# Ledger of designs, part 14: designed miniproteins, single chains, continued (3)

Each design is a single chain, and the fold is of that chain. pLDDT is the mean over its residues in the fold that is shown.

## One batch from the design tools (miniprotein)

Design m8455
Fold by ESMFold2-Fast:
Structure m8455 (fold): chain A 68 residues (1-68)
Amino acid sequence: ALSEDEVLALLMRAFSGMSPEEDRALAEALNEFVRTGDPAAKARFRELAVAAGLPEEEVEALLAQLEA
């Protein structure tokens, strides 16, 4: 499992590698998933984070941490 510092570092890396529009989309998907648990928001966050260069296994660990 990822530590809180690792989760923050991955999020910062994803956001810093993207345009303002992509950063907003990633943040909206993350916030919606955290608030609602919506599988569509989870899938969108996964797609955007992987596109930003995060490995799928790190994204899955991040999502698991957010669900805990």
Scores: mean pLDDT 73

Design m8456
Fold by ESMFold2-Fast:
Structure m8456 (fold): chain A 61 residues (1-61)
Amino acid sequence: MPRDELAERVREISQPEMPDEVTDEIAELVREGNILEGLELAEQHASDETVRKMKLALLEA
């Protein structure tokens, strides 16, 4: 999966639980290849279930 598509997928997963500002930061980190930093930010703002969905999307990429 291209990084842009992956970033959009992660944004879609996070958006219901986080402000747009935080989801945009996570998406940008994923686009840059800073996947671990994006996940760490998500863990601060989202439920364990949402973070797990993000990890699954990243594994499919």
Scores: mean pLDDT 77

Design m8457
Fold by ESMFold2-Fast:
Structure m8457 (fold): chain A 93 residues (1-93)
Amino acid sequence: MKQEEIEKKAKELIEELKNSREEARESAPLLSNPLVRKAAEAAAEGNIEEALRYLKEILEEKLKEAKKNKDEENVKELEYELEIVEKAIELVK
C-alpha cells in the first residue's frame, strides 16, 4: 500500500512539473531561496530530473532543520516527501 502510493505520487509530481513549465518560468525570478529558484528554473527549461534533484536538496535541508528543532511531525512528513522525490528521480531516468 505505502509503496504503491509513493509511486503514484511520484508520477503525479513528474506530470505536475511537466505541465507547470510556464508557471515555473514566471515564478522563478520571484523566489528568494536560491535552491527553490534553481528548481523552478530547471522545471521551466523542461529539465525534470534536475528540478527533482534540487527539490531533493531543499527537502534534505528542511529535514535537517526539522530534526534540529525536534519537530517530529514535520520530520515524518519531510521523510515521506523525500521518498516520493527519490522515486520520481528513478522514474525519469
Scores: mean pLDDT 79

Design m8458
Fold by ESMFold2-Fast:
Structure m8458 (fold): chain A 100 residues (1-100)
Amino acid sequence: SLEELVKEAEELIEELEKKLKEGKLTIDELNQMSQRIFELLGKVAELDPEKAIELAERLIEVLEKGIKEEKDPELKRSLSGIKGMALGFIKEAKELLEKK
């Protein structure tokens, strides 16, 4: 089910990007979506840490675009917090990948 986990993560990241572009994303929706994305990233990292890093890097790209365009300071702060979590995830995943 690695392929299913990756597909679900990719679809959620794409849906997040779409909602950010539409300017209709609520903080509650952002929290719910990000929680599920990180759950999926953790599961992918157990099976394929390189793929999990790739997905987290794509999430960061989506979040950076959202932060740049977002006018609501509270939502912008929440997006920045989630970006920080994604950066931390990549650091931990890279450390696990480099462990020999």
Scores: mean pLDDT 87

Design m8459
Fold by ESMFold2-Fast:
Structure m8459 (fold): chain A 81 residues (1-81)
Amino acid sequence: MAVATLRIRGASPDAIVAAVNAANNTEGVVDVSVGRQDGVVTIVIRAENEEAAREAAEKAKQAALEADGGKAQVEVEVRPE
């Protein structure tokens, strides 16, 4: 198991929806959870392995950037569980 955490700032609601959908549509993803605090959206992706977690995180980041015209700030962290 592995966990990817995305911290997103300055994104529209549509960009967050796009990111979550991209993560959920990635093979090997087990769970996706979303939190909002102090203008930061945190997306936590749990996947079967580190490769799936990295792929889901990259797809989610790309989806958010495409939806928002590249204005969102996205930080990504991936770690084994």
Scores: mean pLDDT 83

Design m8460
Fold by ESMFold2-Fast:
Structure m8460 (fold): chain A 88 residues (1-88)
Amino acid sequence: KPFELGQELNQQALKAREIAKELKSLPGAEELEELVDEFIRLGGLGADVAQIREAARKAVEKAKEMDESAGKKLQEVADKMIAANEAL
């Protein structure tokens, strides 16, 4: 139960950070990294699902503006982290 959900959250958090790092050479990378860090922080703390969704939406929107493919990958990560938080 908590162990499996914690592993999923950690795996998705690492994946989100890796996506942000892959875009580090593009304009807006610092803003994206900040949005991704906030989304990961809220998800890891088990914050209100609505707050997690809003942070994820901002991060995904920024990523899509920089690179549409990376934005889609980040959306998949966000969906999995939100599902893990809802399973709590």
Scores: mean pLDDT 81

Design m8461
Fold by ESMFold2-Fast:
Structure m8461 (fold): chain A 99 residues (1-99)
Amino acid sequence: EREKRIEKIKSEYEKKKKELQPKFDAAVNELSAERKRYRELQAEAERLKASGTDPDRIARLEQEMAEEKARIDRLAGEVVSLYNEMKKIEEEYKKELEK
């Protein structure tokens, strides 16, 4: 019966890991892409500010940057949440195997 319990614990851990790992990887990749987008918008805004041209475009870029920052903050929170959930599952798995 102990062997059946260990197999169940391993199966449940692998199932949870298989569900969470792709979500974590996707969130990390999306966060990286949004950070790149923010840097591109920032660089364009700084170039326009330096030239003193097109204040309407600068205002639009600043709005787009604010929207991207909100998306980055949300994705960063999701990455942290998923990382903590994966760590908790790993710790629970290790603890159950030591019983």
Scores: mean pLDDT 84

Design m8462
Fold by ESMFold2-Fast:
Structure m8462 (fold): chain A 56 residues (1-56)
Amino acid sequence: SLAAEDLAAGRAGDKVRRQELLDESVRELSDAVDRTIELQRAIKAGDWEKVAELRA
């Protein structure tokens, strides 16, 4: 590979890794919110077994 291509690839890789870490953190937070929504749905459906499971 050419030196210019290697530098460009390195910069792109660093930015991608940083973005992936940020996206992972946001995804983890979003997952927690989704779990809360699932719990609310179970409560509204009267599925108390699932409510107990989700709280365990």
Scores: mean pLDDT 76

Design m8463
Fold by ESMFold2-Fast:
Structure m8463 (fold): chain A 82 residues (1-82)
Amino acid sequence: TATATVEIDGKTYTIEVKPGTIKVEIDGKTYTVEVPDADKKSLILLAIGSKLRMIGAEIDGNEDEAKKNLIQAKAYQALYDS
């Protein structure tokens, strides 16, 4: 189990991260993130991939996809750092 901290719209959210499905509520909306049971090398690569998807979603103006990928990246990074 790891802890990830995510800042969204000036608010800080702390989430407990472990393999499986995690749900994060932000401003009344629930974001569902799937966390694989993966080795550290796979976790850091997944974190990088989610960061790239976040940037792509921001360019497209897709706020929901951007927030979801930010949460994914922070979750994978937290497990990598644990």
Scores: mean pLDDT 82

Design m8464
Fold by ESMFold2-Fast:
Structure m8464 (fold): chain A 85 residues (1-85)
Amino acid sequence: HHMEEEKRKRLEELLKRYTEAVENKDWDAVVQAGRELAELAKEGIYTPEAKEFLGTLAVLYPDDPLIVEAADRIEEEERARAKQK
């Protein structure tokens, strides 16, 4: 499906930007990439790497509703999947 493929390419781009921002200690860019990852995660598009990054950001920025809601949604979806197994 074209929409899902485009979103997965966006996810890969954002994961790269997040990693580069962390390496450069550009914390504003880290938060910006994290918020864009959070938007994709709310649509169900995420990887284990994106989950780890969003979980870390939710601890560091507990007052950012977009990041916190995305991290909570990922945990809820994984909990639901574990219950099916």
Scores: mean pLDDT 79

Design m8465
Fold by ESMFold2-Fast:
Structure m8465 (fold): chain A 74 residues (1-74)
Amino acid sequence: SLEAREAELIEQARATAELIRKWIAEGKNLDLVRQAIAQMRGQIAPAEQAGLHRLAALLRELVAELEALLAEYE
């Protein structure tokens, strides 16, 4: 179902964000971090258009959080 698919994608997004937070905290793979954040940002509009509103909202929050954390390494 759409609901089950969204739940799976939400779990994957949370796992990805946890990995990115770890890389930022360690000051490692910052180029891959930037690419991953850009990919997450690119998924927001498609998720919204597909009716995956909970996923889209989570992606917006995660992108904002991760971009703020990454900015501390500029």
Scores: mean pLDDT 88

Design m8466
Fold by ESMFold2-Fast:
Structure m8466 (fold): chain A 100 residues (1-100)
Amino acid sequence: STQELLERLLKLFEEKGLEDAKEMVEAISKIYPLSEEDVQRLLEAAERGEEDLKKAILMILYKAINDPNLSKEQREKFKKAVEALINGDSFKKVAEILKE
């Protein structure tokens, strides 16, 4: 299930000391339902390193921005999150944007 995979991902982040990445992914999941494919890509990217993790997150945020079921307010949050990631801001900054 997607929830079981998400719990495994969050545990992996804790085990690797990636607390900011954990908070960011939790914030995303509260706004936009992550698919099993999304979570699997994040799991694989987390094992490869920070650059692959950033790319996987950008793909998810971009997909969410193009979802017609996303509210205008949620879409604007995700656009700001994408801008922050592209500009090299930390995962902590991205999580803060998403928690507003």
Scores: mean pLDDT 85

Design m8467
Fold by ESMFold2-Fast:
Structure m8467 (fold): chain A 100 residues (1-100)
Amino acid sequence: DIDLTEGELKNALKIGAERTLELARLALAARGEDVDFEKLSDEELKELLQRVANASEEEAELIVEAYKLEKEKLTPEQIEAEKNLPASIARARARIAAAL
């Protein structure tokens, strides 16, 4: 953890980013706020993470960068396909991709 490589830290932040945003969304929903993170600017996301998730400025910046990078790598076709794929097919595709 304190000895993570830069690549390992980025992967951990990538996984953590989605979980942190989900927790932030649930916390906001508990307050009666339904926030669409896709409509927020990078600065608004950073401020929200600092306020709701108690993230430091550096952590918020890394989380936003990790979230944005993941989103930027997805095509509209891939995003549309994911919501229409049965879980069994998604798992089969992932298994085939891992075998290649």
Scores: mean pLDDT 57

Design m8468
Fold by ESMFold2-Fast:
Structure m8468 (fold): chain A 88 residues (1-88)
Amino acid sequence: SEIEKLKEQARTIADQIKQLIDDNAPFSQIKQKIDELVEVAVELGRLSREAAAFAGSLIRDVADHAVSKGLQDLVDYLLQQIVKAQEE
């Protein structure tokens, strides 16, 4: 189904973000992947409440991982992108 494809895409992007954080990748690369995750999360949210909850759990996992590494600027960016997306 389309929902399952988007869930798999979101999971892959979330895993890539966590890996980039662990590898101390440039902030610009991590932000680009965060933007990709938020775009997929918006699409999931439009499809169903369950899909929106799944996307939210991945976003929380990424945020918690960034906090564990002391990367508050990334957490702040992620939250800003989510707020912007939810205003639509």
Scores: mean pLDDT 85

Design m8469
Fold by ESMFold2-Fast:
Structure m8469 (fold): chain A 86 residues (1-86)
Amino acid sequence: SMAAALARAAEEAHGQAVLRELLGAVNQLAQDALSKGLSKSEVYARFDALAQRARAAAPPSMRDRIEEAIRDARKYIDEVVAQVEA
């Protein structure tokens, strides 16, 4: 039905907004880690909070895409943490 198609599109748009918010926040965390010398534990605590917020905000239909983005973001944060050597 058209109603189901519109609901699907709205969920996808919402999921894309959640992804955009997560990526922006992760980039800011990476900048703060490198510029302010955040400890390894502080970086991961902040990352875990961002991941939890993304999971809570995401519609169920976008869950797999959100989890993929979280895994990719975590890999990026692992590289940032390695550079900080904290």
Scores: mean pLDDT 86

Design m8470
Fold by ESMFold2-Fast:
Structure m8470 (fold): chain A 68 residues (1-68)
Amino acid sequence: MGEPLDEEQRQAYAREAAEALLRVAETVASRVPPPRELEIPDWLPPELREALERGLKAYLEALRRRRE
């Protein structure tokens, strides 16, 4: 397992991941339907999971805006 991440690094990671996913979805826009429920992998450390959940929330909100 990796070392514990700084709070800012965890948030940056989540935002970067969400932004990358949004960019791919926007660029490709072929087969990237948002699943009913996006589940964070259980193997992730708790701190990283919380950061990813925040990024996921931002990503889903951006996706909703894109559909209009």
Scores: mean pLDDT 60

Design m8471
Fold by ESMFold2-Fast:
Structure m8471 (fold): chain A 73 residues (1-73)
Amino acid sequence: SDRVRRAARAVVDKALELGLSTEQASRIAGAGAQALLRGGVEAGVQAVREEALKAGLSEEQAQEVADALREAY
């Protein structure tokens, strides 16, 4: 849906702002969008946070990326 695409774009934009590569940002956004479609906003937020942590972001930064998905959705 367009709403899911906007949420994924918000995740990409925040991840790039925090210094992640386009490849890392796309991976995080993809995981978030997939989880969002299957399990709703809380699942999307959790998936984004987990993938952002794997990408090397701090807990605070990972939460900022996850919050971007929630705010855009």
Scores: mean pLDDT 89

Design m8472
Fold by ESMFold2-Fast:
Structure m8472 (fold): chain A 98 residues (1-98)
Amino acid sequence: SDLQEELALLEARVAALREARAAGLRTVEEVVAAINRSELLDEARRAELRAQLAAEVRALAAQGLVSPAVADAFLADPLGVEAHIALLEELIAVLRKQ
């Protein structure tokens, strides 16, 4: 089912982020750069990414798909690996209840 495929992809993403955290990477930008062997974003693109992620998390919170505590922690550090792990784990839990 499409839901099982989506869950598998989200679970794989959480596993990759946990490995990155264990390796000392702190931001999802650093994780993407490491995987793609690319340079880090400039400040303008980083600001755009932060704004996009903040808008997406606010939309998820408005839909009741994430708790206020997880949303607030994410909005305080939208590029943080830990914030992304917490967000994805809560989304996986909600989707499993469907």
Scores: mean pLDDT 84

Design m8473
Fold by ESMFold2-Fast:
Structure m8473 (fold): chain A 63 residues (1-63)
Amino acid sequence: SEEEELEKLVLERLKEEAIKMAKELYGADSAEVLSADLERAVVRATVGDEEITLTVTAGVGVD
């Protein structure tokens, strides 16, 4: 349905923003999405020899 397609687009955009934030704001060498819903994405990122977990919330940025 159109609603399901819209939800998929929102989810994909949130995942892309989460990875982008990890790489651009935190200088992550790699990032993967561990979980995502319409409100937030949880990303595991590697910065040098450190692993960090970021929560990206729709409309408010990184928490």
Scores: mean pLDDT 75

Design m8474
Fold by ESMFold2-Fast:
Structure m8474 (fold): chain A 68 residues (1-68)
Amino acid sequence: AMAELEAVLGAYIAAKLAEERGEKTPEFEKGKAEVEKRMEELGIRLTGFTLTWGPDGRGTYEYTVEKI
């Protein structure tokens, strides 16, 4: 379901933001694996993810998916 994918993607983004702050954790790797597994179960694949930091310290992100 989309709500489940959104929740997992949100967790992945949070972990990615922590990694960009120099916090490399097993939780980041777990979150990434969970997103990829959930996307495969839904028949979609993450094909791109970009994170950009603004001068005010806020991050923006973009992602793309394809149907498998």
Scores: mean pLDDT 65

Design m8475
Fold by ESMFold2-Fast:
Structure m8475 (fold): chain A 98 residues (1-98)
Amino acid sequence: DPEAEEAARQKALEEARKRAYEFIKRVIDIAKEYKDLSEEELQELMDELSKSSTEEDIIKALGLSAALGGEDILLDFYEERGILTDEQVEELRAYINK
């Protein structure tokens, strides 16, 4: 059924976008936690994360990079590549400032 296949494809694209949005939001949440840390505490955390390759530690490393001023660069990258919509990027920028 071609209509059912196209509907399934559109649903898969929406779910992929939702997952990307939720991933970036998690990175922002981690960045917010790190904003209250000192430079010494951030360096200690970076040293610990450099010894691990788990998915959780990769997300934490991205959050740390965002906390160090990478937030706008990360959002611009996802918007430029069409991974996130302009509306989603604007919502996430507003979320960063809360």
Scores: mean pLDDT 72

Design m8476
Fold by ESMFold2-Fast:
Order: sequence, then C-alpha cells, then structure tokens
Structure m8476 (fold): chain A 96 residues (1-96)
Amino acid sequence: SVSEEVLERLRQIQEELDRLVKRGEELAEEAAKKDKNLQKQATKVLQQAGQASSDAGDNLTLGIKDGDLGRIGAEKSEELKRKVQEELEKVEKELK
C-alpha cells in the first residue's frame, strides 16, 4: 500500500516540475534573443517538463487508489524531473 510519504513525494515532485516549467519559459525567452536553435531546444524541454508535471499529478491520483502504482509513479517522476533539470542546465550553460 502507498504510504502518506509517497503521496507527499509526488506532490513535491509536481511542484518542483511546475517551477522548472517557469524556469524553462524564462530560458526560452532569453534563448530567443540569442539563437533560434537554442530557443527550439528550450521550448522542447519546457514541453517535456509540462508533460512530466501532468504525469506526476496523474500518478498521485492513481496512487490514492493503488499503492504500487503510486510507488512506481514516484520513481518514474523523479527520473523525469532529473532529466528535465539536466536539459535545462545545458540550455542555461549555452546561453552564457
């Protein structure tokens, strides 16, 4: 069964991903001033962050009904969050 801890973790992941979406929007605007290819890359990462946030929310809803799905969803959402962070860091580095 899903512990309160797993559900709280999914909520935190979703909130962190929503913050990454905002960061991605800022980076996409900055990239647009410097390089259209960087803008496209930033926009793609932004879309991936938005999808990952939506997926985390769906996993939270499923986790309330099924503890195993909640646990699997938390692991998957953490992996996607890490990937989004790495891709945003690459865009930010290229903008410097």
Scores: mean pLDDT 81

Design m8477
Fold by ESMFold2-Fast:
Structure m8477 (fold): chain A 84 residues (1-84)
Amino acid sequence: HMKKLSKEEIKKRIEEIVKRLAETGDPAHVEELQRLMLEHSDDKEVLKYAIELLRKTLEENKALPDWVKQRLERLIAGLEKRLE
């Protein structure tokens, strides 16, 4: 077993945070996700996975408050810039 999280463990963590965010709308979950993405900014696979999941979450969760949607869109833009 690895001392650090595997890619699958990181992806699962992203899914759990995004699920909580979709259920609660709590900004703390956006901050938690931003921190996790910053820690793994060099892993293009993880960043692509997070971007894809966040875009899917925005499309499927129309009941999210507008400010949460805007914050997620800004997060996606920041992650896309890191892929450049």
Scores: mean pLDDT 77

Design m8478
Fold by ESMFold2-Fast:
Order: C-alpha cells, then sequence, then structure tokens
Structure m8478 (fold): chain A 86 residues (1-86)
C-alpha cells in the first residue's frame, strides 16, 4: 500500500537513516512499477523524486530540512489514503 510506504519514508527521513531511506525508495519504486491507478502512480513518482534528492543530499553531507521533507511525504500519504479507500 503506497500510503504506508510514504509514512515509512517520512519516518526514515525524520531519523536521517540512510539505509531505511534506501529501503523506502526501493519500496516506492516497486509500488510505482506495479500500480495501475494513474493518480497513485503520479504521487509515487513525486515521492521517488523527493526521496532520491534527500538521499543524495545526505550522502554528500549537504544540509536538508528533514522535518519539511517528512511533512511533504505525510501530506502525500494522506492524499493517497483517500485514493486507496475507493
Amino acid sequence: MLAEALREAARAVRAGDLEALKEALDRLNEIASKEKDLEIVSEASLAVMHLSVVIKSLERGKEVDLEAEAELLERMARRVEELEKK
């Protein structure tokens, strides 16, 4: 379920846990590749892009507003939860 994967990604972002972030990215990519709803695919693709930037920034030792990035993923999770309830 994409909404749960987005919440896991948000938790990994808040923790700054690079391994958990990479696992979350892999899960989001798997969901996006198998999802049939174009709206859900769009949300998954945006999350993959944002999470990829966070991972690369952390690997390069750049400053990232982890709380703002986590809040973005949580907002996406709420939108996706509404789409998945139908």
Scores: mean pLDDT 81

Design m8479
Fold by ESMFold2-Fast:
Structure m8479 (fold): chain A 94 residues (1-94)
Amino acid sequence: DDYIRRIQRNPNDYRAYRNLGIVLFQQGRYDDARVYFQRSIDLNPNDYQSYTNLGQVLFRQGDYDQARDYYQRAIDLNPNHQLARTNLQQVDQV
């Protein structure tokens, strides 16, 4: 609700798109979550958190190769992003 209002007021609020994607991901709406994480990245290509979130969507959908690529990109943008490194290690065990 608040994220939709934020987007309506400021369509360039990449954090609102990322947060909406997280809500949709938690609801199991992976295709919808993917769209909003991609929108966040389109608005801010340095949003390493949205790359990690998009990787998590792809992992849940069984696309391990793309999940690995997105986790690696998140790490490249922020090498201290522990969640992306942990998720990358997990995908390599599948």
Scores: mean pLDDT 87

Design m8480
Fold by ESMFold2-Fast:
Structure m8480 (fold): chain A 95 residues (1-95)
Amino acid sequence: MEALEKAKKLFEEAKKLAEEALKEKEENPETPEEEIKKKVAEALLLALEGYEYLVEAGVLSEEEAIAIEARREGVREGLSAAETEARVRERLAAA
C-alpha cells in the first residue's frame, strides 16, 4: 500500500530530526531550549503526518485520526502536552 510507504518515510525523517536535536543539545549544551523544542516540534509534525497515512491505510481508526489531528494542531500552536491532551479529550467526546 502506497500510504504505508509514505508513513514509513515520514517516520524515518521524524526520527532523524529528533536524533539531530538530541545530538545538537549534547554537542552544544548552550543551545537555547527553544531551538531544541522547535526541532522536536518539527519531528513531531512529521510523525503525525505519518500517522495520517496509517489512518488512510486502515491501520489506525477514525477515533485515532481525531486524536492525531488535535495533537498536530497543539504542536503547531505551541501548546503544552497537557493542553494538547485536553484538546484531544474534548474532540473525542464531541465525536
Scores: mean pLDDT 79

Design m8481
Fold by ESMFold2-Fast:
Structure m8481 (fold): chain A 93 residues (1-93)
Amino acid sequence: STGRDLIREALERVREKGLLSEEMVRRIEAMIEGKPVGPVTGYAADSEEAREMRLFAGEVVALAARHHGWPDEEVRAVLRHMDLPEEEIEELL
């Protein structure tokens, strides 16, 4: 669908700029394709830049998961594996 194509295009741009780890991009791609998603290594929670990148990645993951009809519980699990705080996870859902 158009939404799926836009998400894929956004991921390619993120990959080109190195804003997300290859692991995160791979996990998001798997989610878009409806494949099983394993644990995400994420970034350390120790910097503002890392926090902003995690939030951006979380928004992309949430959007992709909703596009594929994933339950909110599964989305929460993925976002927790990405080291997002519970408050931020609830804001994304």
Scores: mean pLDDT 63

Design m8482
Fold by ESMFold2-Fast:
Structure m8482 (fold): chain A 69 residues (1-69)
Amino acid sequence: SAEEALRRALETAQAARDGGGAAGAGHALKSYREGDVEGAIRGVEGALKATTDPATRAALEEALRALRS
């Protein structure tokens, strides 16, 4: 699910100590839980620009795919 993909991206960013990825992924997860799918997509796009960790980037790309399906 999109929520699971977003949670995975947040956990990956936190494990990598990637503050930019974690902040963006956390914002996206919050938006999604509030029913704002477009806000969640923007949050993931922001996180992708901020992330410095390849594993976090891959998890965020998977979350973006899940949000668009």
Scores: mean pLDDT 86

Design m8483
Fold by ESMFold2-Fast:
Structure m8483 (fold): chain A 114 residues (1-114)
Amino acid sequence: MRARRIIEAAREALEKHNGDLAAAKREVLAKYMEEGKPAEAMAGVVAVTMIEKGIKEEDIERILEKLLEVLEKLLKEGKTEEANEIAQKVIDMIEKGAPVEEIIEYLEKKKEEI
């Protein structure tokens, strides 16, 4: 499952960089971009933020599954800037302590709009 592999990559990056969020985010982004996987790259950066905030594994998986659906659809349509904005909005929501349900509702709404 892609979400679980992304979570593993994010955890490994955080461990390798002793919890340095910026370094972990850059490593996960670079790893997936080198593989030609921009949706997984963006989702990986979000996963680093969720792990640092102590979100439950099952909730991280649920958010990443919805996020990947939205990001993949936008990227297939060449809407790279909108994909980046959505990933950054999810990061902002997580950093501000938004409930998991609110993040999922946001992503479901965005999926309907694209």
Scores: mean pLDDT 86

Design m8484
Fold by ESMFold2-Fast:
Structure m8484 (fold): chain A 69 residues (1-69)
Amino acid sequence: MLTPEEAEALRRILAELSKNGKGKVPADEFLARARAAGIDASELVAEADTDGNGYVDLEKAARLVDERA
């Protein structure tokens, strides 16, 4: 489970990434941003990439962060 501090950091990352207007980002980009904040988001990314295509759905990722906080 995510700590409240990790969840808040991930919410900020999601807000920044959502500004691209595409609703999706490469999994590697999301993981790099989370790692820079000291967070291992590998499990969250795997669950948010439901299509297995290497892209994270930002709305799904936001829900998973809130559910795990």
Scores: mean pLDDT 77

Design m8485
Fold by ESMFold2-Fast:
Structure m8485 (fold): chain A 61 residues (1-61)
Amino acid sequence: SSDQIQAQIQQVNDQSTQQFNERVAQLKQQYSSDPLQWMKEALRAMGDVESERLEQVRLIK
């Protein structure tokens, strides 16, 4: 049903937000002395997480 599909999309969105926050925290630790490199890696991580989110949404029927 549409309600079940929306609930699944919300779950995927919540998971993606968590994954992004965890990855950004790790990158901040790794690049603590290089803010520009950290920002570049965070932007890459954002793209990677969004691609994974879209793929998970695509698998919802």
Scores: mean pLDDT 84

Design m8486
Fold by ESMFold2-Fast:
Structure m8486 (fold): chain A 58 residues (1-58)
Amino acid sequence: MKKEIEDLIDKALEEMRKSSRKKRKEILDKMLKYLDEKNDVHGAAALAIQYIGIEFDE
């Protein structure tokens, strides 16, 4: 995974942690679409796993 994509995912995850569930889902959907367009399967998987962790840590 490219460093730029890792940084983008980290930033998105930080925003998700600070956001409401509705906003968090919007950020997730936007990022997953971006990663799908980039064919970054590893980035998409990492984001999804971390998102699940954030949701269950509430």
Scores: mean pLDDT 76

Design m8487
Fold by ESMFold2-Fast:
Structure m8487 (fold): chain A 76 residues (1-76)
Amino acid sequence: SKEELLEKLFELIDETMALIDAGLARTTDPEKRRELIFLEAELTVLRMGALYGDEETLEKLLKRVEEIKKRVEELM
């Protein structure tokens, strides 16, 4: 359902943002810090977009957040 997709999306965004915060606390590399900050900004935009999304849009957003989470993990 749309409600289940929205819940999963927000949970994944919150988990990924927490990973970014942890990465920023531990990383001194300016290029990695910059990328983490840009990814956090993208997650904020995606969260806002989710409020007006249909199920198809939410599925696409979920896939994008999964890609962002993978990239954040690579930067850790």
Scores: mean pLDDT 88

Design m8488
Fold by ESMFold2-Fast:
Structure m8488 (fold): chain A 90 residues (1-90)
Amino acid sequence: APTLTVTAPATVAAGSPVTVTVTMSQPGDVGATLLAADGTPVATASRSGASGTVTLTLAGPATPGTYTVRVAVKFNDGTVLTAETTVTVV
């Protein structure tokens, strides 16, 4: 089965970009969304035809708080995986 690993910084300064590293066992299309605590999407990034380790940069939110990085990958075999991590904006 394909695997998906997502890493992001534990903390970032307000207005600073959030760098998301995605490691994929198979080729696919990658989307990342930064969600505010209320579930509102505040930034997105994507890459089509990605494989291996991919770095996506999400625009940094100006408002401090806890945000969720949600990554979804549709692999070329049709498998869809989602992984989430949190980042604190200070």
Scores: mean pLDDT 84

Design m8489
Fold by ESMFold2-Fast:
Structure m8489 (fold): chain A 70 residues (1-70)
Amino acid sequence: MAPADRSFLAASLAAIGLRYADIIEKIDVAFSDGVVTITIKTKKGTITLTAPASDVRALTREVEKKLEAV
């Protein structure tokens, strides 16, 4: 994963964490074999999303979409 994509993911998850702070209990990010897994524990349940490390922009949009559905 490119340094710019890492910075984008970090900034996007921080912004999402602050925006949805009332419902998010925990955000975990795991990197394995070129794949990124984001696990978000909310008061309504757990959201888990997995995508290739090259698709972090699509991944962050999908995270936000699922949080809006909570």
Scores: mean pLDDT 77

